Designed miniproteins, single chains, continued (3). Designs and how they scored, part 68

Each design is a single chain, and the fold is of that chain. pLDDT is the mean over its residues in the fold that is shown.

## One batch from the design tools (miniprotein)

Design m10346
Fold by ESMFold2-Fast:
Structure m10346 (fold): chain A 72 residues (1-72)
Amino acid sequence: EELERAVRMAAAPYLADKIVEALPGEVTREQARQIANYVALDPEPSDEVLDKLAEKLGLSRETVRKAVEIAR
């Protein structure tokens, strides 16, 4: 748990930058960071998790799914 949190904090900026560069204008760096945090712990999030992220971030499920694939 503590180690996973440290990995999330370390990996999130790198993955967020990768997502923003691949989807310019589609996601903000803040939205990308939240998606990267989930992918760091769960590389294959369920459709339910994708829907919750989409609702929380104001994005489409397809945009969140693409961001997840980029962050893998």
Scores: mean pLDDT 74

Design m10347
Fold by ESMFold2-Fast:
Formats: sequence, structure tokens, C-alpha cells
Structure m10347 (fold): chain A 100 residues (1-100)
Amino acid sequence: SEKDKLLEIVEELMSRPEFAPFREPPAPDSELAKKMPDPESLSTIIEKIKNGEISVDEAITMIYNMFMEALKYNPADSEEYQLAKKGLDFFSERLKKLRS
């Protein structure tokens, strides 16, 4: 199913050491969390998918928003910005297999 394929993609993102910063939401008292309107992470999105709280399309939107917010709130020369760009590229490439 599309849901199972999406879970496989998100679990692959979770398993990769380089994407560790996206596994959990930013700390609630952090400067970054105060600037982010939707502090989602890979773990919170996986939980919502598994619990049937969101559709496949909603989950895809949430993952894109997670990476896009990291690009918005971090400087372009930061490790966090570069990592968010890599994550977005990885996720976009994997999504081609979901719908083809």
C-alpha cells in the first residue's frame, strides 16, 4: 500500500545517522522551537501515520514542511541547512517510487 511504502521511506530517514537531528522535535525551550510554527519530527510523523491520524498526502506535506522550516530558520552556511536540503532531496527521490 502507499501507506506501507511511505512508512518504509520515513523509517529509512530515521535509520540514517546523518538525519538524527530530524528524529525528535526541537526542545520546547530552544530558540529554534520558538521560531517554528509546526515543530514536527520524523518520530511524531511516523506515530501519526501508524495511528491512522493522518493520510499519506498529509504525512508527505508534514515531512516537506519539516525540511522547509529547517531551511527557513537556519543560515544557508549552517550544517542544519545543508542537512535539511539533503533530506528534502532524499525524500523527493524516494517519493518518485511511491507513485510510479
Scores: mean pLDDT 78

Design m10348
Fold by ESMFold2-Fast:
Structure m10348 (fold): chain A 49 residues (1-49)
Amino acid sequence: LDELLQRIQEYEQYQQLIKQGVLDEKQDTRTPEMVKEIEEIKQKVKELE
């Protein structure tokens, strides 16, 4: 399914964001737009975890 491939890509992107420290940091560095993207990725990752 196309959705499966997208979820895998999102998971990899999520791991990359963790390495950058974006997801592990407080909202001090993150913009509102970035926070929304992170929340969407987190939701997809929860389904995979």
Scores: mean pLDDT 63

Design m10349
Fold by ESMFold2-Fast:
Structure m10349 (fold): chain A 96 residues (1-96)
Amino acid sequence: SAAAARAQAIADVEAAAKALVEKLRSLGKEDEADQVEEAAKRLIAAARAGDIQAVLQAASELGRVLAPLLEEHPELRPYVEALDAAVRALGEALRA
């Protein structure tokens, strides 16, 4: 169902964000981990509300947090790419 597809897409974003946050904390990047966690929480809340415009805004905010992390920490690439892919899949699931 569409509801099941959205629930799975949200769960995938949660899992990818958690993996990135845990990796950032393992690198001693507590402030960056907190920023990613908060941005991801806003995105997930917007997605659960079904507010496509809020999802797009929150995804843009998350992207702004992630961009400098990729430049400073190339080892984060697979984590950031996994989160980016999950966010794109969520956008598609919400648009049907």
Scores: mean pLDDT 85

Design m10350
Fold by ESMFold2-Fast:
Structure m10350 (fold): chain A 90 residues (1-90)
Amino acid sequence: SLAEELAEMWMADPSLAEEAVRQAEAALELLKASDDPILQALVPLMEELLEALRALAEAVRAGDLAAATEEAARVLALLREMQARYAALE
């Protein structure tokens, strides 16, 4: 699965998980600073994505492939939800 492939890739290079967390934190701060109601509506999903990315990074550091795969699946589901919400606003 894509989730398992993502988990395996990040377990091979844990720095990728740390970078993903850092990028998500930066994106969340940008959304919170925006006066755009559309961007503000994405804040709760971005907060959930950041939680999932942190859990994924923790599982990767622990060497727990099963937990990492589960959290990777959650990350992918949240990214799909954000894409769907953004598309619905066009």
Scores: mean pLDDT 83

Design m10351
Fold by ESMFold2-Fast:
Structure m10351 (fold): chain A 92 residues (1-92)
Amino acid sequence: RLTPEERREINRLARLVRERFPSKSGEELVERVAEGLLPKGVSEEVVREMRERAREAVESTDNPLMEPGAAATAIAGMAHRYPELRKAVEEL
């Protein structure tokens, strides 16, 4: 389970994602982030896993208004684990 410090870092990255890609839906956010990451040198395999994790988070969310937040948090959680994804997200 996440420490308070890890949760704070993930929340920072999630805010950055939402600020760079204002989106009306979770799916729109996922696609816009993927388009931004590929030119930054993130591998297609990591982008595919990121899309899968973010879509899982959106599908697990019962409130449509929370879908972009859920997607951004899932992307941020992956960025916390994968240095290449973190660097690309921070450079957005």
Scores: mean pLDDT 78

Design m10352
Fold by ESMFold2-Fast:
Order: C-alpha cells, then sequence, then structure tokens
Structure m10352 (fold): chain A 89 residues (1-89)
C-alpha cells in the first residue's frame, strides 16, 4: 500500500500534489472534528451521518479528478476514501 501510494504520488504534477495535500489536510481536520464531537458526547447517528457526507465528498473529488484526466490523483483520493470508510464501517 505505501509503495503503491508513493508510486502514484510520483506521477502527480506539482499542482495535483498541492490539491491532494489540501484534500488530505481537509480529511485530517474532519477526523479531528469527529474525535472532538465524540468526546463531547454527540450521538452515534450524528457521527455516522457526518462520516457518510465525508465519504460522498471524497467520491465526488475522485470522480472530478478522473473526468479531468487526473487518474493518479483520482486513485489516491479513492485510497483515502477507502481508508476512511474502513475506519468508520
Amino acid sequence: MEEEIEKLRAELTPEQQAELDRIEASVDRFLAGMDEARAAGKPGHILDTAAGIEIAALDFYAEQARKEGKEPLAKLVEILRDRFRERYA
């Protein structure tokens, strides 16, 4: 997995790498917000809804990247989405 991610990252343009970095930072902030909401005692159904929205957003980013011919970026976003989904399945 790490080796595959490294190879895909090497195929990105600097612009695509910056976009991926922004998406990853957004996911990290979302995960921190989820941990904060859980610590604040938010109900599980609220957390599940929020997770579903984030998965849909990552799906959208991957689809847009693929439509724009940015296949390595699309694959990296899909890997990020799958890791997120597995954590909150």
Scores: mean pLDDT 81

Design m10353
Fold by ESMFold2-Fast:
Structure m10353 (fold): chain A 82 residues (1-82)
Amino acid sequence: TQERLELIRKALERLERQEKEAREHLELGIKTEVSQAALKQLERLKELLARLEREGVPAEEARGRMHRAQVQALQELAALAA
């Protein structure tokens, strides 16, 4: 569906912005360990987006899966930063 494609495109754009910020933090030597972990998590989320697109998952299910994956990623990063 068009809604699924638009959801995936917008999610990818958000991940790309987050990746740019994390790379800039690494370049400046800011939060290096967390930034490296963030880049790794962003790569995993991009892989999940590609998989959801290939599987033709409905937009609402894709949103739910992405949201859960992002929450897990943030929890892992928060634990690393503590």
Scores: mean pLDDT 73

Design m10354
Fold by ESMFold2-Fast:
Structure m10354 (fold): chain A 55 residues (1-55)
Amino acid sequence: MITIEGSIYGSTRNKILELAKKAGLKEEDIKIVDSGAPYSTGSGEKALEKAKEKL
């Protein structure tokens, strides 16, 4: 199971799920953890980049 952790909200979560599908993974094969940190414009992009490295 691949864990993606960060400030993941709305469209960022959807983009990570799209990347997982393209990599041949199911939603159950990935664990998305919203860290609960205050959301900022750059924090979602960092989470997406981390997801690209793991997927």
Scores: mean pLDDT 72

Design m10355
Fold by ESMFold2-Fast:
Structure m10355 (fold): chain A 72 residues (1-72)
Amino acid sequence: GAMAEQAEEDRITEISRKVAELLQAGKLDEAKKFVEEEIKKSDPETQKLIKSIYKMALKGREEGAARRAARA
């Protein structure tokens, strides 16, 4: 059984959800702190996944902000 793998997958899903919620709410500082704390508790491979999730979420937010600025 892949118990450790399943636990990490569930955790990554929760982290992804929480990061998306915080960034959508405009809580960038809270999102960054949350990601940093999760990274501290994770092995190197999980750290890569968390960083990837955070970077993708930030990119989506930055593109939204840039589009708004272009319309102003």
Scores: mean pLDDT 73

Design m10356
Fold by ESMFold2-Fast:
Structure m10356 (fold): chain A 68 residues (1-68)
Amino acid sequence: MMSGADITAVLNSRIATARRLIDSDPDYARAIVDDVISQADRYYAQGRISPAQRAAINAQADAVRRQI
């Protein structure tokens, strides 16, 4: 079973990948960010991550989205 901290680490790793792709493949960066937000929403609905963890993931995802 994956902990909320492990889920957060995986989603943050995907956001870091999207950030590296902003200049070379912005459409793919956007797709990754949108998928991460959807995954965070699903994990939060399942009680697997905290409101604070979801907010932190969304803040990082939004920062990437604003650069695209």
Scores: mean pLDDT 85

Design m10357
Fold by ESMFold2-Fast:
Structure m10357 (fold): chain A 88 residues (1-88)
Amino acid sequence: DMEALVDRVVELAIRLGKKEGNEKDGEEYAERVRAHFAAHPGDRALRERVRLLAEALALAEEQGWTEEAMEAAVARMLPEAERAYEAL
C-alpha cells in the first residue's frame, strides 16, 4: 500500500515541521517526498525506506513529539529529503 505510506509520511512530516517551529520546511519536504514516489512507484528499496521513516514519525507522534523522538525522526528525514531531491 504505497499510497497510504506516502500519505502518512507527508502528514507526519508536516506535523513534525509545525512542532519544530518551521511548518514550511515540513511542507516542502512532504512535497519532495510525494514527487519522488510519483517518479519511482516500483522501487522496493525506496518503499522499505519510506516504511521505516513512517514508523519513526508515527512513534514520535505517539510520544507527543518529545525532543528525543523528534531528533530520531529528523535523522531519518534528512537523508530521505536529500536523496529525493538528488533523484529529481
Scores: mean pLDDT 65

Design m10358
Fold by ESMFold2-Fast:
Structure m10358 (fold): chain A 98 residues (1-98)
Amino acid sequence: MEEKIKELIEKTKSPDRQVRIEAIRELGKLGTEEAQKALADAAVNDPDPEVRIEAAREAGKTGSDIAIDGLAKASEDPDFDVRATATLALINAVIKKN
């Protein structure tokens, strides 16, 4: 499991946008703390807004404090669609936590 998470985290740093998106979706299925940290990081820091949108969607499914913190930062993103997605994902994450 840890080796799979490490491999997926490396794939989130790929120069290929589609590889990063696929890695984000797989990390979202794992639900571990390390996966949640990687999703939060991608939602805030990925250079492509489409990748940040996908990471925000996956983070919103977890309901963890890590996801909530990352989504709160992503809700301040310079891209409108990232902000909108992160805000909806943040609402979903807060509901799942409570």
Scores: mean pLDDT 83

Design m10359
Fold by ESMFold2-Fast:
Structure m10359 (fold): chain A 72 residues (1-72)
Amino acid sequence: SKLSLEAGIQLGLGGIALGVAKVTGNDPKLYKLALELGQQALDLAKQAGDEELVKESQSLIKEAQAGYELGS
């Protein structure tokens, strides 16, 4: 589905932002970007009914939120 594809793209970009944040000194801006992308991916995944993408998006949101709160 187009929604699943769009959710996957947002999840992938969010994962890259999270990874870069972790290796480049925990930049809060990158954690915030990962959080925003994860939230977009979650919304799209829920609309698509893709339970695996919902779970993966929730995991990204949890990690990004934790990094953002510690760096803010």
Scores: mean pLDDT 85

Design m10360
Fold by ESMFold2-Fast:
Structure m10360 (fold): chain A 83 residues (1-83)
Amino acid sequence: SALKRARERSRELIERYREIGEKRAAELEKQDAEAGRKALKQTEEGVAAMEEGLKGFENMSEEVHQEADDGLQRMLAASEKLG
């Protein structure tokens, strides 16, 4: 279904963002543990934003579209953080 594909795509974006951020944080941690920790925190914040977006999307199936719009916008904003 369309909802299934949208969820799969959203999950892939979250995983991609996490993987990229974690790899960068790991490389930084090899040089400076503090810098690596800060980079990881940045990644966690991005993931959290995407998770909030997903919640809004799920609300679209049980609530009216207005609640879901905020979630989708949060997810799109988080996707922009990917680059």
Scores: mean pLDDT 73

Design m10361
Fold by ESMFold2-Fast:
Structure m10361 (fold): chain A 65 residues (1-65)
Amino acid sequence: GASAKAAEAGAKAAGAAGRAARLNGQDPVTVQEAASAGAYKGALAAGGDEKAAKDSQNLARHGGS
C-alpha cells in the first residue's frame, strides 16, 4: 500500500542523507537529523501523507527495529 511505499522511500532517503552527512564529517547529531529529515521528505515524495512521513521519520530516528 501507500504506507509501505512511503516507508521504503523514507528509509532510502534517510540512508542517503545520513551517509552524505557522515562523508562530509558531520557530527552524529547532525547525521541523525539529516537522516530523519531525509526520511520525512522521501515519504512525502512517494505520495505518503504527513502521518506516514512522521512515522518514517521516527523509524529513521531510532535506526529501525
Scores: mean pLDDT 76

Design m10362
Fold by ESMFold2-Fast:
Structure m10362 (fold): chain A 85 residues (1-85)
Amino acid sequence: MLLNPKTAQEWLDAFDEQNTEGAVETAEIVNDIELSEEEREQLKRAYREAKDDALTSGKAPTYTQADTIGLEAAVKLAKEIKKKK
């Protein structure tokens, strides 16, 4: 075993946080929009909720599929925010 269980969990937590930030940045780029701090927080919630639901419901049995679903949710929310500006 190359990683102990505690180190693996710490790495997974950091990876999840990095992916959440990356999803928000991607949503801003794709929609050509600059988000406020509050709007970025809304996108982070949308990403995590969609990802968690996909994993928990079995719709996305792999992390990569769940991450993609979360990213799609963040991009969609950013597009809706852009329509109101």
Scores: mean pLDDT 75

Design m10363
Fold by ESMFold2-Fast:
Structure m10363 (fold): chain A 104 residues (1-104)
Amino acid sequence: MEELEEAVRKAIPAAEAAYKGDIEKAIKLADENGVHPFLILAIGERSGAQELIDYGLSKMNEKEKKLLEEGKKLGISYLGILAAELLGVPLEEVAKLVRESRAE
């Protein structure tokens, strides 16, 4: 939990800049604060900033790309995929929790 909270905390300045439309500042803050690629992608999608999405994709390694493909197939959000990785929870368990949440 603390690892996910720390990852999200580091992303806040970049998210605020992106939501204000300052995409160049958002990219700079994401780089300076070491924001996880999945959080950069989440911010890019929420803010509608293709440049942030492209930047996030460029920062992913092969393991992260594979995890993103698997998570997308299961319908898990970028934040959900990151939480699964940081907490050591299988993506299938996260997908099950999302399905149970949607069934209610």
Scores: mean pLDDT 79

Design m10364
Fold by ESMFold2-Fast:
Structure m10364 (fold): chain A 61 residues (1-61)
Amino acid sequence: SMQKKAEAVEFIRNTQFSDVDDLLVNVLCTRPPANVSDIIRICREASNVVDAKQRLIELLS
């Protein structure tokens, strides 16, 4: 679980995404150890990709 969290954070941190929807789809495809509803909510509430990435990293840390 800790290893999978670290891998998900590394993926989010080091990958360039076109927009928040691109980020959301790619993160869900990695099947990270987090609640899917929380991931969707964060992406829907985020102001932009940078905000969404930061909040997802916080969730997974």
Scores: mean pLDDT 84

Design m10365
Fold by ESMFold2-Fast:
Structure m10365 (fold): chain A 80 residues (1-80)
Amino acid sequence: MEERKKELAKKLYEAVKNDNSLEAIRLMAEGADVDYKDENGKTIYDILKEKYPELYERLEKQPGLSKGDIASRLLAELPD
């Protein structure tokens, strides 16, 4: 089901880009691929790092967190 995962990942990328953290969290719960890269190799982590650098740095410094864990916690702490 690679096509469905990519579709969910694109929606997740757009939700993060548009500051829709609630939709982004729902898409992750549905199995969206958090490692999805756009044409420039940018992921949702790159978008989150640009928009919320302090929050991203706080979470990335925690040892043992997977990329999905970091993304989920970032999205949960967003004010949207």
Scores: mean pLDDT 70

Design m10366
Fold by ESMFold2-Fast:
Structure m10366 (fold): chain A 74 residues (1-74)
Amino acid sequence: MKERAEKLLEESKKIAENRKKFLDQTQADAAASTPLQGQALVAEGEYGAIGNRGEKGKTRGQAVRDALLAQAAA
């Protein structure tokens, strides 16, 4: 029956999604442990951000992040 195939496909999708979440969390944890990786990301951004495009985006992003941090700390 088509319902059985759909259910199996949905379960497979859920497993893949959970795996991706776990990998993302592990990578985020590793990045937080190594501030030096932030510098490597800056090197990549430096090549793409030539032209001050990131300056305004960075300010807005930082302002939002600062507001969120202040809200969490309060």
Scores: mean pLDDT 55

Design m10367
Fold by ESMFold2-Fast:
Structure m10367 (fold): chain A 65 residues (1-65)
Amino acid sequence: SHMERLKKAIEEAKKRAEELIHKELGPDAKIELEVVDNEKVVAVGKLGDKVVKLVIPLSLIPSYR
């Protein structure tokens, strides 16, 4: 149950990061995602000379509470 909740929270955090980056940089942005220590998702979006870095703590995902 804990591992299933963790996996779901990670997938929700990744989707949130991708949506936020696409909202800021548009749909053509290149997105790199990393899960760090099973505590947070780090996302880096790039479009030409523009770079956006987002950190989404898993503690902020409602389904993980």
Scores: mean pLDDT 81

Design m10368
Fold by ESMFold2-Fast:
Structure m10368 (fold): chain A 64 residues (1-64)
Amino acid sequence: SEVDKLRKQSEELWKKVQELSEELEKLLADPNASRDEVDEKLREVQKAGRQWVETQRRVEALEK
């Protein structure tokens, strides 16, 4: 069903947010990491987080 697909996507997005956040922490601890690389990773985390929230809202709307 569409709800099942969205729930699966939500789980994958949450996992992606966790993994990207971990990568961001490693970049912040790395003195050789460029500012541009840190900024790019931050945007990836923010994008994944926003997609996760939107997917969660869609799941809730389809359940009602």
Scores: mean pLDDT 83

Design m10369
Fold by ESMFold2-Fast:
Structure m10369 (fold): chain A 94 residues (1-94)
Amino acid sequence: MLLSEEEAIQLAVEEALRQLELVRAGKLSWAEGVELVLARLRELLPSLTPAGQAALERIMAGLRSLQAALEAETDPAAREHLLDLFEHELRRMA
């Protein structure tokens, strides 16, 4: 089944929010959560329209940028703020 841009964005946001909830609950590290989302999105790429593929690739790029920012940040309060900003952006996309 081919997924549209809207369906691809919705699925990616739901997956990212689910993994973020597990990270916040202490069940996954941030690195584990990001890799699980990226692995799931990569599996979907061949089943997407070109617009859906472009949308998922943008979300994947955003996740990698956030991962790099979190790895560079040593202050726990600043790291939590970055996670809150990311969750806000994900919810805005859906």
Scores: mean pLDDT 76

Design m10370
Fold by ESMFold2-Fast:
Structure m10370 (fold): chain A 88 residues (1-88)
Amino acid sequence: STKEKIEKELKREKSILKSLPPELIPKVLEQLQEIEQLIELGKYDEAQEKLQALNEEIQQYEKENPGTIGVEPLPPELQEKIEEFLKL
C-alpha cells in the first residue's frame, strides 16, 4: 500500500539522519516532521511527494559537496534532537 511504502521510505531517511552534515540536519528534521504530520492526516500522496523531494535535495547536496555525509561528528545538541525525534 501507499502508506507502507511511505513508512518504509521515512524509516530509511530517519536511519541516515546521524550521517548527514550538521548544517543539513535541522532542515531535514523539519521536513521529516512535516511528512509525519501529513501521514497522520491521511495525506499519503503529499507525504510521498515531499519524501521524494527531500531525497532529491539530499542527493543534490552530496553531488555539490562530495564526501561530506558521515565525515563530521554531530554536535551533542543535534544528536539529542535526532534521538528524541526517532523515539516518536
Scores: mean pLDDT 76

Design m10371
Fold by ESMFold2-Fast:
Structure m10371 (fold): chain A 67 residues (1-67)
Amino acid sequence: AEAEYQAFLDAVAARDAGAAGLAYARLRAEHPDSPQYAEAARILDRDGDGTVSAEELQAFGRELAGL
């Protein structure tokens, strides 16, 4: 969980949407009950509704790309 979360944060800092998405997918698949997954999901939940939608993932990717 920690390594995947660190990879997610590193990808976000590097503005690498693909790496960030992959790290998030690993957290969701392997560590869904981890606090690290909850924090990554919170970062992606832009509207604060408690749900990470496909639209939010796409918006996050655009934000990292500077769009």
Scores: mean pLDDT 70

Design m10372
Fold by ESMFold2-Fast:
Structure m10372 (fold): chain A 100 residues (1-100)
Amino acid sequence: MEEFEEEIRRLALEVLRVADEAADRAEDPEVRRRLVTLAVAGAIRVIGYLFDGDVVEAARTLAETARELARLAEEAGLRDEAERLRELARRAEELARRIE
């Protein structure tokens, strides 16, 4: 169980890094704001679930956050960051399935 929590924390940190890179590359200030807001809100929810011991919901929330960030990045033309976020979402979904 602790191993899954650590993997979720590592994935969450990677999602935050990619979201930050996407925000830095976004030319539209509104896209930048939305990327930061989604990433921070998602991270807070993931941490909340981990604090409550709900590791499955933490992983699912991380996957959903990464998918939402990927969609926004793709719409903004940030294809590399969008692809990386989709891979992170896939890994978080796989982790949720392994915990169940």
Scores: mean pLDDT 86

Design m10373
Fold by ESMFold2-Fast:
Structure m10373 (fold): chain A 70 residues (1-70)
Amino acid sequence: SKEEDLAFLKELLAKALAREPFSEEEIARLREIMRKLGYSEESIEALVEAIRNGDFAAASSGLADLIKSL
């Protein structure tokens, strides 16, 4: 649901702000939420790459924008 997706994205934002790594299951769910919101595969992979590279500033910014889209 939209409420469950919002709660999940807020949890990921908290993890990014704490500089905590995301699991592969969390990354897979993030991709599915972004696809549902109409994001391109290029935008999805850019956010995933920021997360995998430990660019928590870019990851936090991207997650905040996703939360605003819900």
Scores: mean pLDDT 87

Design m10374
Fold by ESMFold2-Fast:
Structure m10374 (fold): chain A 99 residues (1-99)
Amino acid sequence: MSLKELAERVVKEAKEILKAYEDGTTVTNPTALSEFFRLALLFGFNLADPEEVKEAAKFIGVKEEDIPIVQKVVDMLLRGELEVTYDPETGDLVSVKKK
């Protein structure tokens, strides 16, 4: 998977999570967001800092116009505003919904 494809999928999954939050539905297997978190941690980005989330998103090639959407979803996940399940063996996100 190219970084461009990863960036496009991360934006798509972030938009799906925001829509699911509004609609009270569940997003399943946001694998691109899981990969984004893994890469960000591997390269030492602090995802608790919105400016470092911005730099991580830029690093993978997220378009400037879409960076605020990624920042918002990451902030919501870290603040516990979303109910999340994860695979305990891989750490990958399995489901995300409104808490």
Scores: mean pLDDT 82

Design m10375
Fold by ESMFold2-Fast:
Structure m10375 (fold): chain A 71 residues (1-71)
Amino acid sequence: SEELKKAAALDLALEELKKRDPELYEKLIESNPTITVEKVGENQYKITLESPAGTVEMLVDVNEALERLGK
C-alpha cells in the first residue's frame, strides 16, 4: 500500500506539472531527472524532481487517487 501511494503521488505530480507548465515538464523528462518521493503526511507526499534543467518540488495528496487505483 505504501508503494502504491508513492506511485500514485508521482503520477499525480507529473500530471499536475504537465498541466501547469508543459514546457518545463518536457525539459525535465528529457533530462532524465532524479526523482525523490517522501511521505510528509497521512496521504501527503513531497515529490522532488532534480535535473540539469532545474529542481521542482510538489506536494500531492493521494487519497482520491487511491480510490481510483483501488478498483
Scores: mean pLDDT 78

Design m10376
Fold by ESMFold2-Fast:
Structure m10376 (fold): chain A 99 residues (1-99)
Amino acid sequence: ALAALERAIEELERLRERAEAAGLDFTVTVLDTALDDLKKAKEALKKGDIKKAKFYLERALGVVEITLGRARTHGDAAAEALLEEARAVIEAALAAVEA
């Protein structure tokens, strides 16, 4: 679980760099918010607080899903692609914490 969460943080940091390079300022802000929650989930997991780790991961997923919905509505294909990858990364981390 911890190793999976560390990989998710690294993957999300790479997605943030891609968003920044593409000039997707709002997407960068959303990914920074999700990254903060993933790091909080990691600290909770290190303390054995699985419930708190899940809470932070679900909160990160929620922010990404809301923003993904907005990107789809506005036809922002670049933001949509990055946010779909971010959603998959967070979903995988959540599944690993639940195992």
Scores: mean pLDDT 87

Design m10377
Fold by ESMFold2-Fast:
Structure m10377 (fold): chain A 102 residues (1-102)
Amino acid sequence: AALEEARELLERIRELIEKIEKAKTLEELEKLFDEALAEIDRAAEILQPSKEQKLELERLEGLALMTIALGKIHNDVPFAAKLVAKLLKEMLDILEEILAAQ
């Protein structure tokens, strides 16, 4: 049951990443990013990453937040959207590896 919930969360994260990559406004990007982080946090709660994996996820989240901030400062939504999508995909890959190891 919990692993089935984790699979559904990872599929939703993948869909959110595709939407983020196509985001046309900063408001849309921030909303989709917040939704993706909530799904990632829930998946991590179920999958229980190692300390090293948790640190990597925290680092990637920090980089994504910095990217959104830079996108705001420079008013460059396509740059921010593409890089945030890439960083979230790296977080998704970590969670998928944990799920596959169970």
Scores: mean pLDDT 89

Design m10378
Fold by ESMFold2-Fast:
Structure m10378 (fold): chain A 64 residues (1-64)
Amino acid sequence: MLTPEQLAAARAVREAMAKLLGIDVSGLTPEEAARRITQALASLTPEQQDKVVAEMEALQAAAG
């Protein structure tokens, strides 16, 4: 089982990724949201995937 900190971090990352991908995950279960995000990421080009990763890293750096 994940720690509360790991669960919170995973949720924040998932929500940020969904927002960057333009996916509405409101009302979805965590499993369904993760599945949609995974499918969307798999359909992206490597360049688009790199941009998502860079944006997430920038958000994490800004939070520190």
Scores: mean pLDDT 73

Design m10379
Fold by ESMFold2-Fast:
Structure m10379 (fold): chain A 108 residues (1-108)
Amino acid sequence: EEEEIKKLNKEEQKALVVGALAAVAAAARERHPEAAERIGEVVREAAETKDYEGAAERMLEILAEVPELAPLAEEIRRLIEEEKYLEALELAVREAERLAEEERRARE
């Protein structure tokens, strides 16, 4: 299954990074609802325009405004600028899973 992801072209990889950034925002929603709402709007526009590159940039700017997510946003931005989309995807997915587990414990 990881092998299938590695076979994707760069545009497909960019779309997956947008999805993973949306998952990070969703996982942090209860602590950072304003950032999650703004990310949700960017995702809706990306679905219509198919501009995943512009969507990722706007999502990273929104996440960078959140102090606890700013280091993650900066690292993912650097990976994208170096065209390391698979590494950006892996980092975003791992952090989304970690945040979701923390929120799940908080909700009881």
Scores: mean pLDDT 80

Design m10380
Fold by ESMFold2-Fast:
Structure m10380 (fold): chain A 91 residues (1-91)
Amino acid sequence: MDAEKIKKLEEEIKKLEAEAQALAAQWDAQPTLTDAQKIELWNLTFQKQMEVLDLEMEIARIRDDQVRLDDLQRARDQLLALYQQRLAEVE
């Protein structure tokens, strides 16, 4: 039961990672992006990265892996801090 649930979560993570890579490729493929378009692509990429971390944390909870959960929580906090710092720079 848990193994099948973990597999489904891992498949969803792979889909989100592919979507994040597609957003990064869109950034690289466009020779000219406005600052507003760059911010929007960055925000979308940030949202996908946060969703991946949330799903990985769910897998860690299913596995009762407290060390992994703590590592993922720190990664999530660091990503959120970077996002908040960039928002403060734009105001």
Scores: mean pLDDT 78

